# Designs tried in a protein design run: designed miniproteins, single chains, continued (3). Part 47

Each design is a single chain, and the fold is of that chain. pLDDT is the mean over its residues in the fold that is shown.

## One batch from the design tools (miniprotein)

Design m9727
Fold by ESMFold2-Fast:
Structure m9727 (fold): chain A 68 residues (1-68)
Amino acid sequence: SKEDEIVERAVETARILIEHLGYSREEAEKVLRFVIEYLGKKYGLTPEQVEEVYRRAVERLDAELAAA
């Protein structure tokens, strides 16, 4: 789905920022938010869908960071 694609892109971007560019989790979350808002607008997602995608992406990022 478009929502799944946006989640994957946002989480991958945040991980690259943390792992390769030394971003904090908080700084990476701000970028993740911008990516989701941008792609949500581009793909015509509703505000409710954007909020759900953001929630899913943050949960996935936090789970991946906790596993590292």
Scores: mean pLDDT 85

Design m9728
Fold by ESMFold2-Fast:
Structure m9728 (fold): chain A 58 residues (1-58)
Amino acid sequence: GERERVLRMARGALEAARALGVEEAEKHAQKALDIAESGGDLEEARRHVELAGELVGA
C-alpha cells in the first residue's frame, strides 16, 4: 500500500543521508519515517522524503 511504499522510501533516504553524513537530510528522512509509522499524513511524509533526497544530491 501507499504507507508501505512511503516507509521504504523514508528508510532508504535515512540510510543514504547517514552514509553521506548529511545531517539536514537525516532529519527530514527521520520526520518522514515518524509520520508514516504513526499513520499520519503520507503526503507530508513524501514531502520530507523528497527534501532528504534533494539534500543528498540524488
Scores: mean pLDDT 83

Design m9729
Fold by ESMFold2-Fast:
Structure m9729 (fold): chain A 108 residues (1-108)
Amino acid sequence: MEKEVELEAELYEVDADGRPVRKVGRIRASATVNVEEYRKRYGLPEEEARRVALQDALSTALTEKMRAEGWDAAGARVTRFLSEDEAEVEVWALKDGRLYRGRGRARL
């Protein structure tokens, strides 16, 4: 079953200790996730397939979007599910030797 997912996160420049020093903006990405394909392809239980499929879809979409905007690299990690239709997500990005981090939500 394919679902569209929307990611929205706030992005901060971080210091060497990972502490936010400056807010740089909001990031948004959209992706299509197919949990059943991941469950069948990788033999994962439904709950784990949902987490992995969502994480991979968001990381791919965010990487493509951020590279198009001049970033060197980016990714997303699902930290927890808040409900069946909402997850908490950590994001990271690199540009010009600087690390950026943020937190946001994905809605299914």
Scores: mean pLDDT 81

Design m9730
Fold by ESMFold2-Fast:
Structure m9730 (fold): chain A 75 residues (1-75)
Amino acid sequence: SDSLAGQLLDELRAAVEAKDPEAAQALLEKVRDRLSPETYALLSRPVRLAEEGRYDEALELLAELEALVRQQEAA
């Protein structure tokens, strides 16, 4: 099933893999009003890492968040 968080994480990962932190930030801001403050805070962390040029760390965090979302959707 398509979840907003799952779709957003896939798009954020693609932007980070492309080394395009501006695209990642734009994606997050586009859906900001549709996210809980807690979810926004979690998803802003890999975007901030990408903005700092820390792409490997951003991808690691995104992978952890993707696994968490998939586990939640499977339950």
Scores: mean pLDDT 79

Design m9731
Fold by ESMFold2-Fast:
Structure m9731 (fold): chain A 61 residues (1-61)
Amino acid sequence: GSTITVKVSKDVDTAKLEEEINKIKGVMGTSVTVQDDYAEVKVNVYGVNIDKTVEEVKALV
């Protein structure tokens, strides 16, 4: 699998974002780490259409 990392605003609803990302086909799992100025979202992806999964994740952030 591959891991994509996205930085989002600290004001983002990370629980809602994690839920929406987990609905995307090809996502194996999601982890969120909150920093002082931002949140970092790591998404584990699988399958042969990884680029489409990456685009769908980016559309949510």
Scores: mean pLDDT 75

Design m9732
Fold by ESMFold2-Fast:
Structure m9732 (fold): chain A 92 residues (1-92)
Amino acid sequence: ATATVTVEVLSVSGSGSATVTVTASNLSKGATLKARVKVYPDGSVETELLSQKGTGTLTVTATGVSPGFSAVLEVTATGSADNASGTATVTI
């Protein structure tokens, strides 16, 4: 089966936060799903938030550093065994 990773934006707050859902399917036994968040432009921060094995759904909340500033949130997720990835970019 072909592995897939889907990233979906659930909500965005004008106070500099976003909630994103990551869904993985058909990952091989023992595959690792990682989520990474980047926040731009004023608080250029890159963090790796979670690693998990197998298939599942992961909810990620990222916050901007300054209320009212426009920030770009990028979420990436990769499956280690199956080389599957998904990204979402949103302006907060």
Scores: mean pLDDT 61

Design m9733
Fold by ESMFold2-Fast:
Structure m9733 (fold): chain A 56 residues (1-56)
Amino acid sequence: SRAEVVALARRAVEALDAGDWEALERALAELDRLDPEAGANIRAHVAGERAARAAA
C-alpha cells in the first residue's frame, strides 16, 4: 500500500540519519518487496546522500 511505502521510505531516511546501515538495508529490502520502483528511487536518493555526507 502507499502508506506502507511512505512509512518504509521514512524509516530508510531515519536509518540513514542515524548511520544505522543494517536498519537502512532492511527498509530498502522491504521496499523492493512491496514496490520495486519506489525501492529503486529511494536507493538512488540514499546513495546520493551517502556520497554527499562522505565528502563533507
Scores: mean pLDDT 80

Design m9734
Fold by ESMFold2-Fast:
Structure m9734 (fold): chain A 100 residues (1-100)
Amino acid sequence: SMHEVVRKTIEIEALIAMMRLALLNDAPDSLLIKLAEKALELAREIYELTGDPRFEELIKLIEELIAAIEAGDRERAAALLDELAERVSALEKELLAKLK
């Protein structure tokens, strides 16, 4: 349902915000990966429900984020989180506007 898609999109936005804060506070990679994997699961679930290619793009960006964290590239991880935050915020606004 559209309500489920909106709820899961908001949950992804919250996870991205948590990861940004965790990265800023020099949290362990294991915590960042755990949060990113939860965001990945949610993005995959939305893509299965909708077929919306924008969620397929989010999946790819989250996979790149996990790879950057595993490589210790925290500058790239921060840049990817900023891009993810912008994209998810835009999607959330559009989805909320269609909720009738």
Scores: mean pLDDT 88

Design m9735
Fold by ESMFold2-Fast:
Structure m9735 (fold): chain A 73 residues (1-73)
Amino acid sequence: SAEAEALLREGRRLYEEGRYREAGEKFAQAGDIYLAEGDTLLAALAYREAGEAYRKAGDFESAERMYARSAEL
């Protein structure tokens, strides 16, 4: 998906800038799109990236939710 790929690129840019919470939001949005498209592997990877970004932001609750979503796929 071009939309999900654009969200992953934006998330990685935000992560490199230290804007970890915003990066997590973009990665989670990409995961949701991949999941809706049936791309469960790409969804799992995107949710894992979201979890890592939220962890870097100190948002352990959001990180845990994203890791759980990834593990369910």
Scores: mean pLDDT 92

Design m9736
Fold by ESMFold2-Fast:
Structure m9736 (fold): chain A 58 residues (1-58)
Amino acid sequence: MEEEKREELKKKREELEEKTKKEIERMKEQGKPVSEIMAHLAEAEDELLRIEKELKAI
């Protein structure tokens, strides 16, 4: 059970990284400033930290 949960969280992390990449590309295409791109990355990293925290708890 815990091992399955761990693997599920790892997959969620990978999906989040991929989604973030797509959004970053979109923002660059739209000419968004670096500050907005960095803010978006920071939000994704915050969610990533939550996943890592859950992984550590399991």
Scores: mean pLDDT 79

Design m9737
Fold by ESMFold2-Fast:
Structure m9737 (fold): chain A 81 residues (1-81)
Amino acid sequence: SFEKLAEEYRKLGEEKLKAGDYRGAALSYGGAGHAYEALGDYDKAIELYSKGAELAKKAGDDDLAEQLEQARDLVEQRKAE
């Protein structure tokens, strides 16, 4: 289920962050954001994509940060409709 996937990606992101793996944490939070988006939980999707984008910037991965910010912006547009 997408709920289980969102929880597993969130946990993985927290573990990666604890280990100092900012890129891994960004990817994991991005995965959680995608799962929440699939569930229609746009507020949580926006939160996780935003957190992932900040961590991607800390990792120096500007391409990943841009991808996550774009995903966030698309979810914000869907929420506004």
Scores: mean pLDDT 88

Design m9738
Fold by ESMFold2-Fast:
Structure m9738 (fold): chain A 85 residues (1-85)
Amino acid sequence: NAMKQANADEGRRLIERAKELVEKAVQLLKEHPDDPEARFEADVYFALAEIMLTVALQSAEKYGLTDVAEEARKALEFLDKARKA
């Protein structure tokens, strides 16, 4: 059970970190809409967030962490909507 709890905690940490990166990317684009340097930095934050969420989702599915997997999927939807805006 300790390993399952550690995997759940790690998954949630990755999800929260990914959400922070998405918010930073959105803020950067909102403040600097026509700056190609800001766009590049935002794209890096989106890419890092996607990697973190994918790792969290795959780990959650592997260890049967259904709540963490659902949180990761919702965060990926949030990322996709933010990236399209």
Scores: mean pLDDT 84

Design m9739
Fold by ESMFold2-Fast:
Parts: sequence; structure tokens; C-alpha cells
Structure m9739 (fold): chain A 66 residues (1-66)
Amino acid sequence: IDSVIRQLQRYVDRVKRGLSPEQQERLDELLKETVEKLKKSNGDEDQMALVLQEFGDRVQRIVDEN
């Protein structure tokens, strides 16, 4: 789980470089929510997959707001 969280943080840091400050704030909040959901999944592979799917969809929506 720590490796997944680390990969998400690196991904977000890269994506943020091309975004407005407002989009960066939304992306940071989304990352925080996603990390908490992953921690609460307690290694449940199906729940973690669902959380990651939602994260990807919501990142795309934030990026597309430009």
C-alpha cells in the first residue's frame, strides 16, 4: 500500500506542473481523499481497485476543466 501511495504522489506532482493553482488545489484534495480511502481499504484488493478507478476518472475531469 505504501508503494501505491508513493506512486500516486509522484503522479500527482508531475500532473500538477501543467495545471492552474486552482486545479492543483483540487488535485491535492483528491489525492488526500484517495490516500485515506486506500488506508481504510485495509489491503482489500477489490476496494483498492475501485478507489484507484475513481481517482483516475476524477483526475481526468480536473484536467479537462481547462
Scores: mean pLDDT 78

Design m9740
Fold by ESMFold2-Fast:
Structure m9740 (fold): chain A 68 residues (1-68)
Amino acid sequence: SEKGGEFREAMIKAGFPGGVARSLGDMVDFLIEKGYTEEAEEAIELAKKGDGSKAQKLLNKQLLKIYG
């Protein structure tokens, strides 16, 4: 997805390793597919602001809600 790619690039610019950025980008695409578009867009905006740590925590929190 374009959104996952956008997130990946933002996370790489924020200093995250490419493999981590790719996996988190895949999670963004997964959340959009499951209808969590607002949460995915919030994570993208946090990453673009350089707050990759908060973006990662937001994604982890949402995944816990889905699988918990």
Scores: mean pLDDT 84

Design m9741
Fold by ESMFold2-Fast:
Structure m9741 (fold): chain A 91 residues (1-91)
Amino acid sequence: MEEAKELLEKGKEALLNGDYETAAELFSKAVELAPDSPIAALALALLGQAYLKLGDYEKAYEAFQKAVELAPDSPVGRAAQAAIEQIEAKK
């Protein structure tokens, strides 16, 4: 659990610095260490944002969808759902 939180924080720093590839790697590792958890839901939503910045809309959609599945009634889940709707509206 602590390792997943550390990866989440490092991923946030990478995302803020525009290092979207590193952010995606760190968030993916956080999900692997703490699957089916609130940390995984947040990491998946941030992973989706990193993929959007990289132009990988398919991976962004998958990440946001998983975040909604884990935490549908949370602020994280609602934000991920809004991001999915925005991606679908551009089809």
Scores: mean pLDDT 83

Design m9742
Fold by ESMFold2-Fast:
Structure m9742 (fold): chain A 87 residues (1-87)
Amino acid sequence: ERKKKEEEVYELAKKAEELLSKLVDDVRKYAEGEKSEKNKKAAELALEVLEILKPVIDEARKTGTVPLDKLIEALEKVLKKVEEYLK
């Protein structure tokens, strides 16, 4: 079953890469001085993404193994939030 979960992670990561690329561009603009409300929301969303991923990263660092179920849940939450932002 781990192989099926790794495939789910791969598919979610592909989708996340496309959407996160757009979010990162807006965050970069905010960091470079374009302090629009949209870019500010992008920076706030980036912090939320880090908080969603932090428990998965912490567990992986502690155990030496990535918790695939939690990573899938985290990636799904990230995708939903970023997709909502990009509408």
Scores: mean pLDDT 80

Design m9743
Fold by ESMFold2-Fast:
Structure m9743 (fold): chain A 61 residues (1-61)
Amino acid sequence: SSDSQHIQDTLDRWQGHLDRLRSQLDTMKSNNSDQSRIDLIQSHIDTVESIINSLNNKLSS
C-alpha cells in the first residue's frame, strides 16, 4: 500500500540519519571530545533508534 511505502521511505531517511550520527560519534571519540558532547550525540542516537523501532512496528502491524 502507499502507506507502507511512505513508512519505508521515512525509515530509509532515519537509517541515513542514524549512520551519520554514528559516524559523528566515532569521529568525536577519535578526537577525544568532551564526554558531555559524546553523551549528547549518544542521546540523539538513542532517540533515532527509538523512532526506527516505532516505524518497524508500524510496518509489522
Scores: mean pLDDT 84

Design m9744
Fold by ESMFold2-Fast:
Structure m9744 (fold): chain A 45 residues (1-45)
Amino acid sequence: QRIISHAPPILVGYNGGSIPSAALIGRNADDVLSKFGKGIAVEFQ
C-alpha cells in the first residue's frame, strides 16, 4: 500500500528536489510533513 500518484509524490519532490519554488518547499513541505509525517508524507520522503 503506497501512495505515489496522488499527493505524496508532489510532497516528496518538494522535500527531496529543489523545485523552482525553493521557498515553498520549506514552508509547505514542513507544514504538510508535520501533519502527514506521522503517517505517509514522511515515509515517502
Scores: mean pLDDT 46

Design m9745
Fold by ESMFold2-Fast:
Formats: C-alpha cells, sequence, structure tokens
Structure m9745 (fold): chain A 52 residues (1-52)
C-alpha cells in the first residue's frame, strides 16, 4: 500500500482495524504512520511484529 492509502484507511478505521493497519505499516517500514503515537504503543506494535 502507498502512504496515502494507509492514511485514508486510518482516518476511517476504529479499534482492531486501526491496529491491524498500523501493524502492516510497520511491517512495510513506514515509520511516519506511527510518528504521533506514544512510545509505549509503538513498542507494543513492534513486539507484536517481532513475535513471528
Amino acid sequence: MTVKEFEEKLATADGEERERILLEAIRQGLPSLTKGLPQEEVDRLLARVREE
């Protein structure tokens, strides 16, 4: 997905869907999409990606 596609999906996504989109953005190496999040939330998402 492009950054614009992620931004559009995040604007309309709530709860679980929002988290899924953020995890996919991290997997694709798009750190700009997590820039506004608290560090604790970013760490939690990174731990989830590393669980593989």
Scores: mean pLDDT 70

Design m9746
Fold by ESMFold2-Fast:
Structure m9746 (fold): chain A 85 residues (1-85)
Amino acid sequence: MEEERRKREEEIRRAERAKEEAERELREAEEESEKLSPREAASRIAAASIRLVGAEFEGELRERARELIERKREEHEEEEREREE
């Protein structure tokens, strides 16, 4: 059916647009995190990652968001640890 074919194409295009938008948000969050406190940076990145989860990707973009959040968390924890000592 024409409608079914169109829906499949729209689904693919929607997923691609969501991926590009999520990647841009993630990139912006990463750059903004430079100027924000580690906690605020983590929140910003977490907000971006929620969009990635909603986009239902294979996990490629989701894993990237998770790695970014974990890296920022580790940076904050290491900074705290080194400032303690």
Scores: mean pLDDT 64

Design m9747
Fold by ESMFold2-Fast:
Structure m9747 (fold): chain A 94 residues (1-94)
Amino acid sequence: HMPLVSPEEARAIARHVAELLERVSKLYKEGKFDEAKKEAVTAMAVASIASAVDPRLEEVFKLVKKAYDAIMQKNYEEAAKLFEEGARRARELA
């Protein structure tokens, strides 16, 4: 797969995704569920776009999709863990 962005841009995208997922995980852990759900919708959209331009983020996007499924089941503890794992993996790519 040919990258659509430079290595510097790819690292910046991965860092941005990591920061967003870290924020969503923290909101769920703090019990701020309404704010967390709003941020999770943004995280899904951003991770989807980011994985399309940088295939290394495909596993991060899979974790975000699993987290969103956990939200739909009202399993917010599992959602927080999945967002945290996604953030960790995105940080490794930054």
Scores: mean pLDDT 86

Design m9748
Fold by ESMFold2-Fast:
Structure m9748 (fold): chain A 55 residues (1-55)
Amino acid sequence: SREEADALIADLDLSPEQRERLVDAWLEAEKAGAYVDPNSFRRAAELIAEREAAR
């Protein structure tokens, strides 16, 4: 769900655009019946946040 995806990345310093992309990807996977590993999702979000912070 959207709330679950948001909760997994709530503490990260992500731009609104990057946050929306991540949440949309999660929701599309859920709609398709695909499994999304929460740990992998969190790790991808952390890498994106670190790259944005390095600007």
Scores: mean pLDDT 78

Design m9749
Fold by ESMFold2-Fast:
Structure m9749 (fold): chain A 65 residues (1-65)
Amino acid sequence: MKEELKALVEQMKAVYLKQFNEESRKVLEEGLERALKLIEEGASREEVLEVMKETFRKAEELEMA
């Protein structure tokens, strides 16, 4: 589980080539923490991946804004 989340985060970083808008980085970090908390509370893998995917989209919008 943690390995899958880490791989997703690494791929997101690669796609954005280490963008440094503070707002988008904050969204990415909050999304990761939220996904980990959902796992602790018994959420499914699908729920975790959905949170990561939504976080990715929001971070991209902030970077492009």
Scores: mean pLDDT 66

Design m9750
Fold by ESMFold2-Fast:
Structure m9750 (fold): chain A 63 residues (1-63)
Amino acid sequence: MEKELEDEILEALVLAAYAIMTTNTPEDKEGQIKVLEKLLERARKAGAEEAAKLAEKLIEEIK
């Protein structure tokens, strides 16, 4: 597995988590869910199990 790709996905997840903490409207929340779902798909496709687990947790918490 390419660590660089996993690190990129993890960094994007951290940024998404920060955006979720600052989310004030239902529209922003829906946008963040879509970002997390795309990151989850990328993580699963790349075999980044830890990144995929983190994305799943964030999606579950925001939904």
Scores: mean pLDDT 74

Design m9751
Fold by ESMFold2-Fast:
Structure m9751 (fold): chain A 95 residues (1-95)
Amino acid sequence: SKEMRREIALAEATSTLYALLARLLAKERGWSEEEIERLLDLIEELRRKVIAELEKAKSLEEAREIAERLREKLEKVIETLKKGGDAIAVLEELL
């Protein structure tokens, strides 16, 4: 449906924006390029996993719940970065 395509597009856009924010925060915190690449690779893995779940969703309600869990996971990663915590460990736990 049009609504399902919109939810997928929003999830992709959300992941892209959070990846850009994560890169900025990690760089400002003095992370190495290697650590930043690992962080971004894990965010991409989370994005691919969630998009695959969205494509299999049986209803618009299920799709919205999947998309909301993605936002919550990404917000937890950003909050961890802001606090100077191990965002890579958090992402590995969330995958």
Scores: mean pLDDT 87

Design m9752
Fold by ESMFold2-Fast:
Structure m9752 (fold): chain A 75 residues (1-75)
Amino acid sequence: EVDALRDAAIADIEEFEKTGSSTAASHAIGHVLRLVGLLEEARMAGDEETSARYEAAIQEVMDAFRKADEKRKKK
């Protein structure tokens, strides 16, 4: 599920970068919020490996979003 959520968020970010779609940006944010919720559940369970996977996925998505936003601002 973490990989599917990450990939979906990245796809939405790519759409946002290309089109500037607020809908695409909103969908990407929704996927990040779901990842954050799953990270919180993993942390509460004491699962360090699963927590690290969700943290990495969130970081990757946030980095992609920041890069897309910066690129859009220059146009």
Scores: mean pLDDT 79

Design m9753
Fold by ESMFold2-Fast:
Structure m9753 (fold): chain A 71 residues (1-71)
Amino acid sequence: SDKEKLVESYVKMAVRAAQGRSREQQENVVLAAAQTTKDTVGLEGAKKVATEAGKALGLDQSTLDKILKQI
């Protein structure tokens, strides 16, 4: 579906934007991407973007939980 393609695109864009950045900048990029996804696709898509992008960047579970609580 178009929503699934948007979620995949946001994951890829977030990972590319955050790679090589500091941990704090990676958290901010992932959170911003998830918030954008929430506004366009909804909460389910936002959680998927946060989780998949965070995992791809090697964010730990406590950092992922912190991001998920903010969306």
Scores: mean pLDDT 88

Design m9754
Fold by ESMFold2-Fast:
Structure m9754 (fold): chain A 64 residues (1-64)
Amino acid sequence: HMSPEEEIRRLLNEVAERMKGATPEEQRRILDEAIARAEELGKKYNPELAAQVVAGLRDARDAL
């Protein structure tokens, strides 16, 4: 079992790995999925940290 904090870190690492070699369209989908999951985790664990993560992911998506 991972702690909720480790789960968020794992999500970010998985996103970073999936983004490598992905097309811009695939990257947008990956980021949208990650945003939804991070928002869900934030409702159960550390909303402040989750909000920062979501903001970063949205900025990355908008930069595509």
Scores: mean pLDDT 77

Design m9755
Fold by ESMFold2-Fast:
Structure m9755 (fold): chain A 130 residues (1-130)
Amino acid sequence: PPLPEVKLTQSPKEVTVEEGGSATLTAKVESSAPITQFIFSWWREDADGRWTWLASIDAGDPSKVQIAPEYQGRLTISVDVSKKTATLTLSNLKKEDTGTYYAVAEIPVGNGFDYRYWGEGTKLTVVPKP
């Protein structure tokens, strides 16, 4: 059987928020495959090209989430099966949260190889509060 074609569209493309605020990032999934077949992960790339994994959620069991220890208590991740969206919310934003955030959809396959589909990215800029 052919692999499903998958497109991830992230919104907003860019967002600027003051320190202490919150940002919500959304990835819309366009695919013939049911969203419940996907595991969604969120990653940040900083200016030095360093990648940080933030969180993962299984759309087939969205009550089970994994969140990086440094983000526990200020990051939530969710999936909406009907809307075919994966969402990341960051609260209590710090200047160090500035970076480009990528949604990744992964399809587990029976041979232990996963197919990964990357979103276009959302640029988050955190500015000082006046």
Scores: mean pLDDT 84

Design m9756
Fold by ESMFold2-Fast:
Structure m9756 (fold): chain A 95 residues (1-95)
Amino acid sequence: IDVELTKKIFDNIVKAVENAESDFDLEVAYALFLIATAITIKELERQGKKDAAERIRKVSGELVDRINAAQTRQEVADALKEAGDEIVKIVEEAN
C-alpha cells in the first residue's frame, strides 16, 4: 500500500473536517472518510495484511459508535481526526 498517498488522503480529510463551516461540510468529510477507509481495508486484505485490515475495521466501528453518541459538532470533528491519525499509523506499521 502507498503509505504517502494514504497519509495525503487522510490528511486532506482531516483538513476538510477542520475547515467545516456547516453540518453538510462535516457530513461530506465523514462520507469521504468512510470511502477512503473501505478502499484501504480492501487493499490491505488484497496484500494479505489481515491484521492491519482488522485493526482499521475496529477503528472504523469505534468511530461510528462515537459519532452516533456525539452531542456536538466538535465531538464529531475530534472523532474523525483521531480515527484518521490512527488509520495512517496502522498503514505505516503494516508497510
Scores: mean pLDDT 82

Design m9757
Fold by ESMFold2-Fast:
Structure m9757 (fold): chain A 78 residues (1-78)
Amino acid sequence: GEEVERLLREAERLLREGATEEQALELAKRLFDILSELKGVEAGIGALLRVLGLLLDGRVEEALRYVRELLEEVRAEL
């Protein structure tokens, strides 16, 4: 549970302060690990591909909001 809370705090900080594409991708990789463990690798891959698509379009804030929303859903299921 603590890793999810830590990543949520990091996502909220990056949304307030601004983020690089690399920082958003690092959060997405950690979310991939969490989703793959809890819901299977296909769920993790789906989330990662969505974040990559947003980052390729330069939509860093949207990518971070998506990561935050999924982390909040995971927290609610723990």
Scores: mean pLDDT 84

Design m9758
Fold by ESMFold2-Fast:
Structure m9758 (fold): chain A 55 residues (1-55)
Amino acid sequence: MLTPEEIRALLDRARGLSPEEADRVLATVGEQALTYPDEEAVEIARRMVEVQRAR
């Protein structure tokens, strides 16, 4: 399981990637988010939206 810090690092990297590469990172993060409590899942979802908007 990825830590929240590792997920944040992946999302930060995704902002600089091509849309195709960013989509792969978002899919991986989405799978990990399902294993977290609601509060952590909401934070992860918010960061995923930030990456999508950067595209």
Scores: mean pLDDT 69

Design m9759
Fold by ESMFold2-Fast:
Structure m9759 (fold): chain A 65 residues (1-65)
Amino acid sequence: SADDYVEKAAAYLKPAAEGKGTLEDYEKAIEYANKALELDPRNSRALAIKHEAEREKKRLEEELK
């Protein structure tokens, strides 16, 4: 279900709160959030997780330059 994909996306994003997130974690969070949005385009939790994962990924990419 869309909620199952939201839960997976949130789990991949969780390490970001502890400063331990990896690029792969954020890419997986975006992937699962997109899968949730394919099932429920109005899922505000999936949209929020996608935007946060994209922001955290961009931040980490800047640190790795």
Scores: mean pLDDT 82

Design m9760
Fold by ESMFold2-Fast:
Structure m9760 (fold): chain A 77 residues (1-77)
Amino acid sequence: MALSAEEKETLAKLKAKAKEEGDEAAVLALEGLKALKEGDLEKALELYEEAIEKLVEQGKLSEEEAEKLKEEVRKEL
């Protein structure tokens, strides 16, 4: 799978903004999306699971919500 030039530019801007704001979970999620678009399913899964774990650490997700999201990501990838 390939990202369009427009999608690459948008993704790069979002990633730069997330890094500037110090949102580690958002950076990991954007890297996971890029890996998924490039066809690296295993790397995408790892990055999405790590992003979900960071959201739990930040108090944005409960452990139960995190496990459900990880299961959904595994089923889709």
Scores: mean pLDDT 74

Design m9761
Fold by ESMFold2-Fast:
Structure m9761 (fold): chain A 78 residues (1-78)
Amino acid sequence: MEAEKALEAAGVKDEDTLENAIRKLGESPALTPEGAAAVAQRLAEKYPGARGDDKISKEELVEILQEAIDRGEARLVA
């Protein structure tokens, strides 16, 4: 599961804040900057009323990252 491994490499924890999760993904060597931006966009589209301090589950992040990969919007770095 590529999305799960990428989140683990980024240091994203279960019940992390939305802001912290997006920041960690953007700083991760496992994901391209364009891929991190695509995940942030997907999160904003799925949760348009969410605040940066809202908690997000690791399972929801895996789902969103996998959707971005499947759509060709995110790429994992080898």
Scores: mean pLDDT 73

Design m9762
Fold by ESMFold2-Fast:
Structure m9762 (fold): chain A 74 residues (1-74)
Amino acid sequence: APPDPEEINESLLRMGLSVASLVENPEASELYKKAFELMYQSRLAEEAGDKELAEKLKKEAKELLAKADEIEKA
């Protein structure tokens, strides 16, 4: 059955933006926000059948999340 990607993706985006808003470091906050936006776009691309784009966006999002985490720990 077709998923409800809009509800799922919207929930993930809202969660990510909420987390980013709680981050005091503006550089880390921007990276978290960008990463969650990329995760949202990756889900949309996957649903559209663009597996290559979905994988690229997902990888980029994971790299940004790792970078944000490193900035927060520094």
Scores: mean pLDDT 74

Design m9763
Fold by ESMFold2-Fast:
Structure m9763 (fold): chain A 71 residues (1-71)
Amino acid sequence: SAAEAAAMIANVEAMKAEVLASVADWPAEVQAKVQELMDEVLATTRETQDRAVMKAKAMEMANKIQELKDA
């Protein structure tokens, strides 16, 4: 539904804001990389809204962001 698609997009936008806030004090290159990753998730969400695809993408991004934080 349109409402479900809008909710998914809003959740990804909220996640992007929280993630960018969590790396605000990091080097600009890392912030740019995190923004690229989050923009990819948002673009995928706008394109498909498939729950399985979104779940897989969220796990992939969480792992990549965790690696950046642990470095």
Scores: mean pLDDT 76

